# Designs tried in a protein design run: designed miniproteins, single chains. Part 43

Each design is a single chain, and the fold is of that chain. pLDDT is the mean over its residues in the fold that is shown.

## One batch from the design tools (miniprotein)

Design m1471
Fold by ESMFold2-Fast:
Structure m1471 (fold): chain A 78 residues (1-78)
Amino acid sequence: MKYTKEERIELVKKGSERLLNIIEKMIKDGYPKEVLEKILENFYKNRKKWAEENGDEESLKIVEETYKRGKELIDKAK
């Protein structure tokens, strides 16, 4: 028990790292800020819903931190 929840948290962490890496690559490739913002917002909406449905505060915190880090990356790239 709880094993499945801990594995889900790990998946959220890995998904967050993957998203930030994708954003960094797209910034280097010269993608418009609007495209990057849509990708980040879609991730935030989907993962926040998932975390709320699972009742997992740790996953929600990771999603919120990822959104903040993604915004900082995009804002610096302008």
Scores: mean pLDDT 78

Design m1472
Fold by ESMFold2-Fast:
Order: sequence, then structure tokens, then C-alpha cells
Structure m1472 (fold): chain A 73 residues (1-73)
Amino acid sequence: MEKEVEEIVERAIERLRELYAKHGVEVEITEEDRERARKAAREALEKGLSREEAINLAGTVILEGILGVNPNA
């Protein structure tokens, strides 16, 4: 599971960076963002969601961190 979770997180980061790069923006992703994304990916897979759904959730969690939104206050 951990290897799959890491692959999901890296794919989410890759997609997010590609999206922002098209607009000339370089996105800094912190280790804290990665940890939140790993947690979201693990929970998605444990709930029986698809790999694609897990990637989307991980990407959402990273984006929320970048925008300064904390869903777990």
C-alpha cells in the first residue's frame, strides 16, 4: 500500500505542476502537503475508491494547502 500511496501522491503532484507550469507558475509543494496527500490517498484506497479518484483527492489536498485552506482545523 505505501508504494501505491507514494505513486498516487507523485502523480497528483506531477499533474498539479504541469497545470501551473502552463500559466508560468512554479508551485512549491512542502513535505507537510505531501504528508496530507499521502493520508488522503490511503483513506481513499481503504474506502475502495479507484486509483484515479485517490489521485484527484491527493491533488485537492495539496491545492488546499497551497491556497492556505485548512480543512482539518
Scores: mean pLDDT 76

Design m1473
Fold by ESMFold2-Fast:
Structure m1473 (fold): chain A 85 residues (1-85)
Amino acid sequence: AKEEIINKLLADLDAQLARARALINDPSVPTAQKRAAVDAVVNYAQLVVNMVNSSPAASAEEKAAITAYSQAVVDELRALLRAAE
């Protein structure tokens, strides 16, 4: 159902975030690979936001909360990447 899809998307976003954080914190990983991992999370966060915003059954509060969470994830990774460079 709809809730299963949204929960799956959020779980996959969290898994990609954890992987990107691990790569950014690894000094042996090339900068290009770190950037690629961040870009993958950013693209997936945009997908999650678009899916939620296109759902007519999602409340305005749910849309705002998921959009805010996705933006916070993107901002955190961008800050971590800048600090690692």
Scores: mean pLDDT 80

Design m1474
Fold by ESMFold2-Fast:
Structure m1474 (fold): chain A 65 residues (1-65)
Amino acid sequence: MTIDAQQLQKLLESLGIKLADPDATEEEKEAAAQQTLSLFDKDGNGEIDFPEFVELVAVLKKMTS
């Protein structure tokens, strides 16, 4: 199972984590999700697996403290 930028955004919102302002455009929200995804997707294929998603969530939670 892989997670793309739109699925990542939706899953993070379900966890109470927002990558962009609530009033941001769909393009801005997608860009923020893609930038976050690219930190874990070195090849730029636009997807990460579930273990990589778990690590991404842990990093974001650490940054928010």
Scores: mean pLDDT 72

Design m1475
Fold by ESMFold2-Fast:
Structure m1475 (fold): chain A 78 residues (1-78)
Amino acid sequence: DPALEAFVEAVRSQNPSETELRMVETVVDLYRAGRLSRAEIEEMLERLKTEKARDVLVPLLTEEGVRQLQEAVERVTS
């Protein structure tokens, strides 16, 4: 997958920390599970041209976590 490959290479080019590499692995797993679209990967790749990996990845992973929590609450309270 050229978009995913380019994304991983863009993060690696920033000399990522171990934590940032673990975040990349999480993004790859979410993409392979169908939870992230190719368009979302391409949007992150564009942001990585000007932003640091942590600044791109932390909000994405936080948003996904919040969405999962909101869905769980909706199922219990509805």
Scores: mean pLDDT 75

Design m1476
Fold by ESMFold2-Fast:
Formats: structure tokens, C-alpha cells, sequence
Structure m1476 (fold): chain A 91 residues (1-91)
């Protein structure tokens, strides 16, 4: 089912985010998130929109408050991990 495919992809994304410390790994996670988000919009568009708006707000806040590129990338990893966990809980 679409729900099971979403759950599997989210678990893979969460594992990637927990095990990466590089900008390359973060870029790979962002690509996987885009795929998962597209599937979530098909599965539950209202929940996808809610989570996407929350994600955008967190990213903008991190971009505004981060003192370095390294700090921003670390905050982005945390934001992505939290989003992936929230998406999984919504299934």
C-alpha cells in the first residue's frame, strides 16, 4: 500500500539522517524527503500541507539565526529528522 511504502521510505530517510555528518549526506536526505513529501501529498494532502508549512517556518528561522554554514547544516539535519519522525507518526 501507499502507507507501507511511505513508512518504509521514512524509516530509510530517518536512518540516513541519523548516520550522516556530511553536506553530501544531507543533500541525499533532502532528495529523499522530496520524494516522501510528494507521496504524502497524494496520501494525505492536508497533513502534508500542515507539515510542509511547519518545515518551511523552521528552515527560515534556522537560516536567520545560524551564525555559520556549519551551524545551519546541523540545524537542517535536526529539522529534517524531526519532520521525518512527524510524517511517520501521521501514518
Amino acid sequence: SMEEELKKKLEELIELLKNTETEEGLNEALAKLQEVMALLYEYDPEKAEELNKKFQKRVLEAADKAKSREEFLEQMREILLELAEEMKEAL
Scores: mean pLDDT 85

Design m1477
Fold by ESMFold2-Fast:
Structure m1477 (fold): chain A 85 residues (1-85)
Amino acid sequence: IEVTEEVKEENRKAAEQSVKAAEELIRKAEEAAKAGDKKTAIRLLINAMFLALTALVEADIAGDEELKKRAEEVYKEAKEGLDKV
C-alpha cells in the first residue's frame, strides 16, 4: 500500500471536514431532541456516527493521531446522544 504525501494531505483535509460535519449533525440532533423531534434527532445522530467512522479511516490513512482521537470522541458523543433520545 503506497501512501504518498499528497494522499496523506487529502485524507487529512477529508477527515477534518468529516469531523466538523459530524459535530454539526450532533449539535442539530440535540436541538431536534429538545424540540421533541426524536425521529430527526435519531437520523442526525446515526449520520454523525457514520461520518465519524469515515473520519477515523481518513485520519488513519493521513497518520494524524490527534484527528483520529477527535473522530473517536465524536463517534462516542453521537452514540451517547442516541442513548439519550
Scores: mean pLDDT 86

Design m1478
Fold by ESMFold2-Fast:
Structure m1478 (fold): chain A 72 residues (1-72)
Amino acid sequence: SHLEEAARGALEAARSATGSGQAAAAGWGKLDVAKMGGQNELTVEAARAALEKATDAGARAVAEKALQAGES
């Protein structure tokens, strides 16, 4: 599903981001709730948090794709 794909993307971005600190951790927490509750809004917030902390181009691309999937 789109929600699962967005959630997985956000998780991958959070894992890949270097120097992500608390923002990535916050994204993970929201992602876990979104995965359990099926909430697009929470998935988008998780992806946005991961994107803000993504320093690697690959991690940033994954976070952007997750954000777009969650918003659509």
Scores: mean pLDDT 55

Design m1479
Fold by ESMFold2-Fast:
Structure m1479 (fold): chain A 83 residues (1-83)
Amino acid sequence: EEIEETMREVAAALRAVGHLWEAEQAIEKGDFETAEKHIKEAERDAERLSPGVRANLQSRIDEVKKKLEEKKKEFEKAMEEYR
């Protein structure tokens, strides 16, 4: 039972990391809707983790969220400046 719980936590952590990677790729492509979707999925997976693992992933989630907001603002500003 405890081993199965640990394996489920490891699987959730791997899924969260995968979603964060996909979110970063989407941000680079300007696909902010897809990026937001993957960030939400990572946050959901992080909720199932132990406090220590969750803290590490929460830091990464926050970094990706900041990158998304910065890129959204840059994109909106660039579009307005050209028209």
Scores: mean pLDDT 79

Design m1480
Fold by ESMFold2-Fast:
Structure m1480 (fold): chain A 80 residues (1-80)
Amino acid sequence: SALDIADKMVELLIEIYEAYKNKDWKKAKEKIEELAKLLVELGKLLGKEEMDSIADSIKEEIKKNMPELLPLFEEAIKKA
């Protein structure tokens, strides 16, 4: 369900932040790619407008707490 995907995305954001704090760039990139794929799947269920809103919220969170990861997230969305 959309709610199960959203819950998994929140878990991935926490895992990304932990990897970022530990400077585990390989794990951070891997988890970002997983997050982007789930966002695209959620977008198929909720539609483009809601997906764009969620993507913007994630970008804002990354920009504030993990700014070096923002280009990786943007690239992952384009590839998903």
Scores: mean pLDDT 86

Design m1481
Fold by ESMFold2-Fast:
Structure m1481 (fold): chain A 71 residues (1-71)
Amino acid sequence: MEAQVDALVAAIRATLEREIAYQQGRASQEEVDAAKAALLALLKATPEEARREAFARVRPWLEEAARELEA
């Protein structure tokens, strides 16, 4: 489970970093789309328990990143 949680945390973080970069004009739509596609594939392969744990681990970081986009 830990390897699945770590992989999902990394994919979520990478996807959001690309999204933030795109909103700030530092990344392309293609890069964001590729990151989202990879994340969706990983989510489909990951059990609900591991997904829940991964989201719990990234939640504080996601909230801060979302706040940066709103500012």
Scores: mean pLDDT 77

Design m1482
Fold by ESMFold2-Fast:
Structure m1482 (fold): chain A 79 residues (1-79)
Amino acid sequence: MSDEELEKAKEILTKTLVDELNVDEEEARKVVEEVAEAVRAGDLEKAFEILKRFLVEVAGVDEKTAESMAKEAVEALAE
């Protein structure tokens, strides 16, 4: 993935967390950066776990939906 595509994917994920899940923008940007760092390190399992945990514990998303959303977002950031 190019740096431009990664930044665009980060912006899309941040906007989804803020606009659709009512997450605070600062918290959304922080978790998106933590997920992106794990993806850059090649640790996709860690990226998935970080985002899934955030979606359940902070965004109030159910476990099944959080797992689906986290998988899709990590795959988008990794490509």
Scores: mean pLDDT 80

Design m1483
Fold by ESMFold2-Fast:
Structure m1483 (fold): chain A 56 residues (1-56)
Amino acid sequence: SEENKKRRYVFYLLAENDVDKEQFLKDNPVSEAFKKCAEEAVKSSKDAEEIIEKCS
């Protein structure tokens, strides 16, 4: 679902994993607006559900 893709992207940003960002986005596409919002929001919040709510 759209919400699950958004959640996976936020967890990807929070986890600092070694998975290539370009490859991750091919498998879990999210809108550019959501990407920009989430990338900014993870700087001030570690709550994935809060970030999804703000950026949806």
Scores: mean pLDDT 74

Design m1484
Fold by ESMFold2-Fast:
Structure m1484 (fold): chain A 73 residues (1-73)
Amino acid sequence: ELSDEERELALQHIDELIAFLNSQPFADDPIVQQIIATLQQIRDAIANREPLSKIQALEEQYRKLADEYVESL
């Protein structure tokens, strides 16, 4: 479970990461676009106080996409 303080901090960090990725020249890469979309889903799930199991599933999806992107380099 997340405290309200931990949730606020997590949302700030995710918003910063999304903004950072969108500012990069590789933001138009299809895998990077999927990573950004998944981070947006994680953000919305945290903001909406969704079950931790849903957040964890989205985090697993994020890790898989990040691994695919690294493999594509």
Scores: mean pLDDT 82

Design m1485
Fold by ESMFold2-Fast:
Structure m1485 (fold): chain A 94 residues (1-94)
Amino acid sequence: SSRDFGRALFELVSKMIKLINEGKTGRFTFRRTTPDGYTLELELEIGEEVSITLRLFDPDGNLIHEGSVTFPRDDPDLPGKLGELIQGIREAYS
């Protein structure tokens, strides 16, 4: 459902923001599967730049959407770039 999808997406994004704000470095991968079998994957790489990849898999395991964004760690437009990435994956699920 769109509510379950939104909740899964919110949980992944919240974990990502926490890691960035805590000054963590390295590569992190998080997955959430919705009750209807869709899988959200968030791949986060934190170094001199921050790279975020969001992937959506259907219940059969097919990749149906992939979006990526890379920005400097101190980028003031992080909310705008993150918003565009989130909109893309929401549209792919709809």
Scores: mean pLDDT 83

Design m1486
Fold by ESMFold2-Fast:
Structure m1486 (fold): chain A 73 residues (1-73)
Amino acid sequence: LSEIQKKTLALFLIAAARAEVYLMSRLDPESPLFKELKERAFRIYEDVIERFPELREEVEKEKKRIEEEVEKI
């Protein structure tokens, strides 16, 4: 895959994971299940970084955005 194609696919996966975490944060942030789901989403991000290390900056930026969004709720 070209660099543009790899970046597009990774950003798509990151956006999907972000939407999942965002919805979870609106439902029940104190639940043990919520914590497990958040950790699972972050493991997906780590997998993306492992396969596409050149996208590390984008992934870390997205993780920070999610963390800030969850903390505000």
Scores: mean pLDDT 69

Design m1487
Fold by ESMFold2-Fast:
Structure m1487 (fold): chain A 65 residues (1-65)
Amino acid sequence: AKKVLEEARKKAEAAAARIPEAAPLAAAQKTLVDALRAIAELAGKIDEGLAKALEEELKRAEEAE
């Protein structure tokens, strides 16, 4: 659903806005991972295919430490 993508975008924008420029890369990564996880949970209730795609992105983000 298009609204799920809008929520995903808002979550990503909010996460980016909360990361100060001087923040350590690890803190930035954690904020992004938390946002992606929340988005994946929301998507899972609407579209399993979209939820799986977002879970793969979350897994990649978590592994990219």
Scores: mean pLDDT 66

Design m1488
Fold by ESMFold2-Fast:
Structure m1488 (fold): chain A 67 residues (1-67)
Amino acid sequence: MKVEIDTEAAKEAAGENAVARTAGLMIRVMALGLEKELKEILSTVKDEEKRLYAAYEIARKLIEKAE
C-alpha cells in the first residue's frame, strides 16, 4: 500500500542523465493522469538532491501501478 521512496535505487537506475530520464517519466505520468499524486508525494521531499531521484522513483512506481 504505502511505499517508501527509495532514492538510492532511483539514483542507480537514472544514472548520469537523471534529469532527462525524470522529465520523460513526468511526461508519462501527466499523460496517465497521475500528475497530482506525483506532486503530492514529491512535495514531501525538501532535499533538492533527493527531490530529483524521488521524482524519478515516484514517477516510475506510479507508471508501474498504472500498467
Scores: mean pLDDT 69

Design m1489
Fold by ESMFold2-Fast:
Structure m1489 (fold): chain A 80 residues (1-80)
Amino acid sequence: MVELKVTLPDGTVLTYKVTNLEELEEAVKEALLAAARALGLDVPEDAPISELLRRIAEVDPELAKQIYDAAKAALEELAK
């Protein structure tokens, strides 16, 4: 089991526990949608992860990097 943790600009901490790649993709998408909403961004609910990351990075590159690094670490743990 791998933990994905994201801290939003308002100090809210989102924590997801994932056991496989499909759960990780869902957790990353959920975290990105929550981050976009916290930043006041209007993004499609079905937007791909890459587009959500790009939109967040345009407003808060530090938050985008945090989510990307957390997702990458979780992916590497699950892929081994």
Scores: mean pLDDT 81

Design m1490
Fold by ESMFold2-Fast:
Structure m1490 (fold): chain A 94 residues (1-94)
Amino acid sequence: SAEEKLRRLEELLLRLYVETMDAYDAKDAARAKAILDETVAEARRLFGPEVVAVIEEMAAAVAAAIDNKASREEITAIFERYGRRAIEVARREL
């Protein structure tokens, strides 16, 4: 159902944020990037191409921010911006 897909997307985005930030706070950039890659692969199995494209853009932006040693606040803002966009796109597809 549409409602179940939206809930699953929201759960995936929250889990991605928490796990990536835990790895980043632990100064494990490799683990943070692995979490991003695994989440993109999971999204490709669960969602349509427009939602997946937003999640891929989010993962790329977060990975770049990690490489540039961005602040926790800057990385959080990226997740917030792309997360809202992913939900908006999902609502239009459903």
Scores: mean pLDDT 89

Design m1491
Fold by ESMFold2-Fast:
Structure m1491 (fold): chain A 62 residues (1-62)
Amino acid sequence: SDEEIRALEDRLAALEEQIATLEKQLAAETDPQQREFIQGQIDALRGERERLRRKIEELKRS
């Protein structure tokens, strides 16, 4: 439904903001272990973003 698509697009926007915030934190972080931790979080969110983008496109074509 259009309402479901809108909700998913709102979630996608939130994910993009979270990723951008973490990328800024990573750029400022000097501790190697903390950098790996932040990178892991970014990678996980990027995976969620790609799955969400795919779901939105599938719904738009249905």
Scores: mean pLDDT 88

Design m1492
Fold by ESMFold2-Fast:
Structure m1492 (fold): chain A 69 residues (1-69)
Amino acid sequence: MLDEKELEREITLSLLLMYAQIEAKKLGLEGVDEEIIKKIEELVNKEDFNWKEAKELIDEEIKKRAEEL
């Protein structure tokens, strides 16, 4: 089993991926691409993880892709 810190990281990653998927669909995208997923994973693996920073990154990346439509 994952330790408590690893479990928290996995839950955080899952929530951020879910948020990204919802925001992507809201803006007319089919979903989240691998590049966004990788960026979220790298952010969650930071020692000083911050929800606001993660949300801002997701919002920027999704908006950028929506503007290309």
Scores: mean pLDDT 78

Design m1493
Fold by ESMFold2-Fast:
Structure m1493 (fold): chain A 118 residues (1-118)
Amino acid sequence: SAAQEALIETLRELKRVAEEILKKSKDPSTQELVQNLIYQAEKIIADLEAGRLPSPQQLLALMGLTRAVATLSDKESAERLLALAQRLLALAREMGAPADTLARLDALIAEMEAYLAA
């Protein structure tokens, strides 16, 4: 579907931003979190290309890692991650993710917005 193609494109862009953050990072703990984010994005892309939709748990894990990486990144990178997180939420909603999952994703995005406003 068009929403699935848009989700794959958004995840590929998320992976590109994460790879740029990884190149800038000197902290091993941050590098591990970013590598985990890249791995989760690649796994969801592979599942989507195989015709499998991501589970609520996969979406929440991806968003949680995106939030964690954003809080450890420079402002420009964090703003790019927030924009991608907002697109992921919109696509999850369009694709019929459960209301409780959408509420939890929205809360993680709100935490990223609050961090950037501080």
Scores: mean pLDDT 90

Design m1494
Fold by ESMFold2-Fast:
Structure m1494 (fold): chain A 67 residues (1-67)
Amino acid sequence: SKIEELAKKYEAEAEAEEKALEEFRKEAEERLKTLSEPERAAVEAALALQEIGIEILREKYEELKKK
């Protein structure tokens, strides 16, 4: 089924993005301890945007699974 293939693609992308976010967050946390306040704010904003992207992918996956 085309829908099943698409759902699997969204799931795989969400998992890959979650993994990338965890790695970035882990590295960023160590760097955040040495960054200035404006730089820390920029990193926090980037992390928040990435998290929103993952939520959208998860929502797409759940929508397809329920159909």
Scores: mean pLDDT 74

Design m1495
Fold by ESMFold2-Fast:
Structure m1495 (fold): chain A 99 residues (1-99)
Amino acid sequence: SKIEEAIERVKKLFGLKNDFELELMARLIDESKLSSLTPEDKLIIYGLKAIASYLRGNLEEAKKYAKQALDYYNQLTSPPELPELVEALVTAAKEILKL
């Protein structure tokens, strides 16, 4: 599916071997303790959290994070520094919101 292809692309771009490693990475990120985050950084963080919640079967949480990721995507005022990663995360977020 389009969402599965997007998740595989995200895993490859981060060098992650499986869904567990992606879930662990997303779980360990506490954005409230990070300073100087750009809208692109927040898109990446919330996109990862959306995918992790989706993989756990928590669709309500996944949709919440997917919406936040897309809200930050809409705040981008310049081309992304990590365009392939942003494209994959935006694709995953949009597909999660269609569920």
Scores: mean pLDDT 87

Design m1496
Fold by ESMFold2-Fast:
Structure m1496 (fold): chain A 63 residues (1-63)
Amino acid sequence: GPKEELIKKVIEGLEKALETLSGRGLETVRRMAAKELIELGLLSEEEASVPTVEELIEVLRKK
């Protein structure tokens, strides 16, 4: 459904960020993605409060 399609696109974007960014750039992407996913109701604050982009991807894959 639309939720699953959006989650797949977010995962693709995060995977591209892992390939192209490091350090502060990657942390900025993680924070922005976490905030947007909470605002869209796709993740709770607890689910989105992971320290890395890799862990955020894994949380999304479980949905």
Scores: mean pLDDT 84

Design m1497
Fold by ESMFold2-Fast:
Structure m1497 (fold): chain A 88 residues (1-88)
Amino acid sequence: MSKEEKEKKIKELKERMVELVLEAIKNPEKTDELTKEVHELILEILAIEKGVSLEKLKNSPLSDEEKKKLHEISEEIYKKTLEKLKEE
């Protein structure tokens, strides 16, 4: 994938995660299911950024750098979710 294609796909995955978190807030009974889906999307973003397969990333322990990146992605999604909640 080109750099531009990677950035576009990552943006689309982040937007999908925000929608899933909003759904979990509106429907708390779905939280466990939606949280698993968000976790898979975060791992897909990390795999794209590292240039590795999702399977390879899932079967390897996360480095400290990858754990920090996962936390940063989670914080970004949380902030975007709060911004959307303020619009409703």
Scores: mean pLDDT 77

Design m1498
Fold by ESMFold2-Fast:
Structure m1498 (fold): chain A 89 residues (1-89)
Amino acid sequence: PLSPEQARRQAERDLRAAREGAEEVKRVRSERDTREGTIKYTGAALRAIGDAYGAVLYARHVGPEEAERMAREAEEALREAGLKVRLPA
């Protein structure tokens, strides 16, 4: 099993990846009017959402307060990219 310190580091890594993914979603969103752009947009959105879920799941191993913080921060990044997602804290 992961140590709390290892889980915290992984949660922070996944949160950073989710934020970077949200920025990529913003970049490719303008391309979604093409078939290729739609594929890029969908792939970027799914990866960003997956990373956000990873951050929350690892943060749960640290504790409920950390999971709630991660969920809120990830949801804000996704919302700014136009993705409305509720993450389980």
Scores: mean pLDDT 84

Design m1499
Fold by ESMFold2-Fast:
Structure m1499 (fold): chain A 71 residues (1-71)
Amino acid sequence: SPLEEILEEVRKTLSPEQVRKFEEALEAWRRGDRDRMIQLLTELLNSIDDQEKKDLAESLIERAGGVLEAE
């Protein structure tokens, strides 16, 4: 699954707390709760102090959004 591959990269890149927030954002997306999704992703990105990790997280978010939009 393309989404599971993205989640594996998220788990390798981010802290366990950040991974939980990413997974909660995906659940919010699937519920159609776009406001909650945006809030969770904003909080996630703001919690990342390393610019390279932040850039990678942004890329992973865009890839996950593309997969979910295609469903």
Scores: mean pLDDT 82

Design m1500
Fold by ESMFold2-Fast:
Structure m1500 (fold): chain A 84 residues (1-84)
Amino acid sequence: MSEEEKERYKMLMRTADKDKDGKISFEEFKELVNDIYPWENFSDEELQEMFDEADKDGDGVLDFEEFEKAMKMLDEILKKKEEE
C-alpha cells in the first residue's frame, strides 16, 4: 500500500472515530461508509462481514491496521462493480 493511501485511511479513521478512542466500532464504520457512498446499497450483513474479516483481535472494534484492511476490501468490491 502506498504512503498516500495510508495517510488517506488515517484521515478517514479520524473522521469516523467520534469518541476519539483510536478504535472504530461497527456503528462508526457503517456511518463512515454511508457518508462516503450514500448511493451504494450495502447491506448491514455485507458491512458486518468486512468488519469481522478485518477485526484480527476479535474485540469488536478496529484499530488503524484493521480499519485499513476493511476499507481496502470495500475499495476492491467497488472496483469490481465498476469493471462490470
Scores: mean pLDDT 74

Design m1501
Fold by ESMFold2-Fast:
Structure m1501 (fold): chain A 79 residues (1-79)
Amino acid sequence: SAEDERLLAAFRQAHAELLELLAAATEETWAEVEEAVRLFEEEYEKVKAAVSPEYHPELDALLEEARRAYAELKERLAA
């Protein structure tokens, strides 16, 4: 529906903002990054519950991309 598309557009924006935060991340912003990832995962659960199942694969892909970027960042900062 149009409402589902609006929710998806908002989630895509949140995803883009999270990736920008991860790309700019330093040791000083680590706590902010951890909180941003947690909030993004909470938003994923809310949006997934609200939208039709046909949109779930795209939401799942955006979450997995964010999780991969976060895991890569953790490895780089822990090295």
Scores: mean pLDDT 88

Design m1502
Fold by ESMFold2-Fast:
Structure m1502 (fold): chain A 95 residues (1-95)
Amino acid sequence: MEDEKLYKEAKELIENATSFEDLRKAAEMISKIKDGKKRTELTKLLVEKIDEFAKENPEKAQELRDYLVQLDREAGEKFIREVLEKKGLPLPPLK
């Protein structure tokens, strides 16, 4: 899929989100984006929107944040892992 199309669709979904399901769909779209800068920008927007929704349902907001971390690991957030390995720091469990 084209990164630019995913970026636009995910951003619009985040901005117009009315439910945690919309935010979850945006998270799944972000996980398919290969451009690290676009992924980082959208992830920041998504986290901010989750924080807004957390005022109404903090438990579901935390579940979605945990899901984001899982999606980042599954999508191959290898950079964080490589940086930690280069510094000789213990690696967090991936699964």
Scores: mean pLDDT 70

Design m1503
Fold by ESMFold2-Fast:
Structure m1503 (fold): chain A 123 residues (1-123)
Amino acid sequence: PVSKFDLVLEALAKRLGLSEKSLELLKQAIESGVSPDVYKDQLSEEEYRKLRLLYAALEYILSRYGGFKKPKSLAEIAREYGVSRRALSRTLRIIREILKEFNLSEEEFAKMLVKYRLGDVNF
């Protein structure tokens, strides 16, 4: 069955221009907690850049709302994932717009990301 989390990720992929393949690899990266760098050879340079940018934005949300003792700043996440702070800010605005359409807070979405990473299929 398609979860609410899957619907949100599909909406994000569509809005940001990710392919179905990129979305599948994004889900694998979230689940395994590995850097999207491991999928670089499986994607075009453009697809990889889009995946990396979205993953960075999701990691920022997790860092801020996932219960970490020292949340990372936007600048630190941008540097870690090799994305521009401006592009990351734009991606976060798109995420916030889509979450609002699904009646979700960033905190609720962060909880969904944590559950997905732990292999919990009930959201």
Scores: mean pLDDT 82

Design m1504
Fold by ESMFold2-Fast:
Structure m1504 (fold): chain A 59 residues (1-59)
Amino acid sequence: SKETEIKLMKVQFRKIALQVEIELAEKHPDLYSQEHIERLKKELKKLEEEGKKLQNQIS
C-alpha cells in the first residue's frame, strides 16, 4: 500500500541519519563513549528489523 511505502521511506531516512551519527561517533572516540555507540547500534538494528517487516509487506 502507499501508506506502507511512505512508512518504509521514513524508516529508511531514519536509518541513514543514524548510520551517519554512528560513523561520526566511531571516528571521534575522544568525544563519544563506546556505550553511546552501542546504544546507537541497537537503535539501528531495531530500525532494520522494522524496515524488513515493511519491505515484506510491499514485496
Scores: mean pLDDT 84

Design m1505
Fold by ESMFold2-Fast:
Structure m1505 (fold): chain A 108 residues (1-108)
Amino acid sequence: SSMQQQLQQAQQLASQNIKKAIENLKKAKDLLKSGKLTPVELAELTSETIRSLDETAKAIPEIREDAEKAKKLILDAGGLAGKDRNKGVEAFEKSIEYLKKLEEKILQ
C-alpha cells in the first residue's frame, strides 16, 4: 500500500540521517581524543549533526522530542569538548549511544 511505502521511505531516510549524525559525532570524538579537533571543525561537525536531526524530525514528527533531547546532548558535548577533553569524549559517546537507540526506535 502507498501509505506503508511512504512510512517505510520516511523511516529509511531518517535512519540514514541519524547514521550521518553518528558518523559526524564519531569523527568529532576521534579528533578530540587525538588532540586534533579545531574549533572550526567542532562547529562544522556539530552543525551538520544538528541539521541531520532536524531533517529526521521533519521526516518523522513523532520523534521531535527525542531529536530535541539529542540536539541538547550534542551541544552540551561540544561545549565540554572546548573545556575538558575527557568529559567531552564521554559526552560525545553518550550522544552516539542516544542516537543509536533513536535509530532503533525509528526502525521498529
Scores: mean pLDDT 86

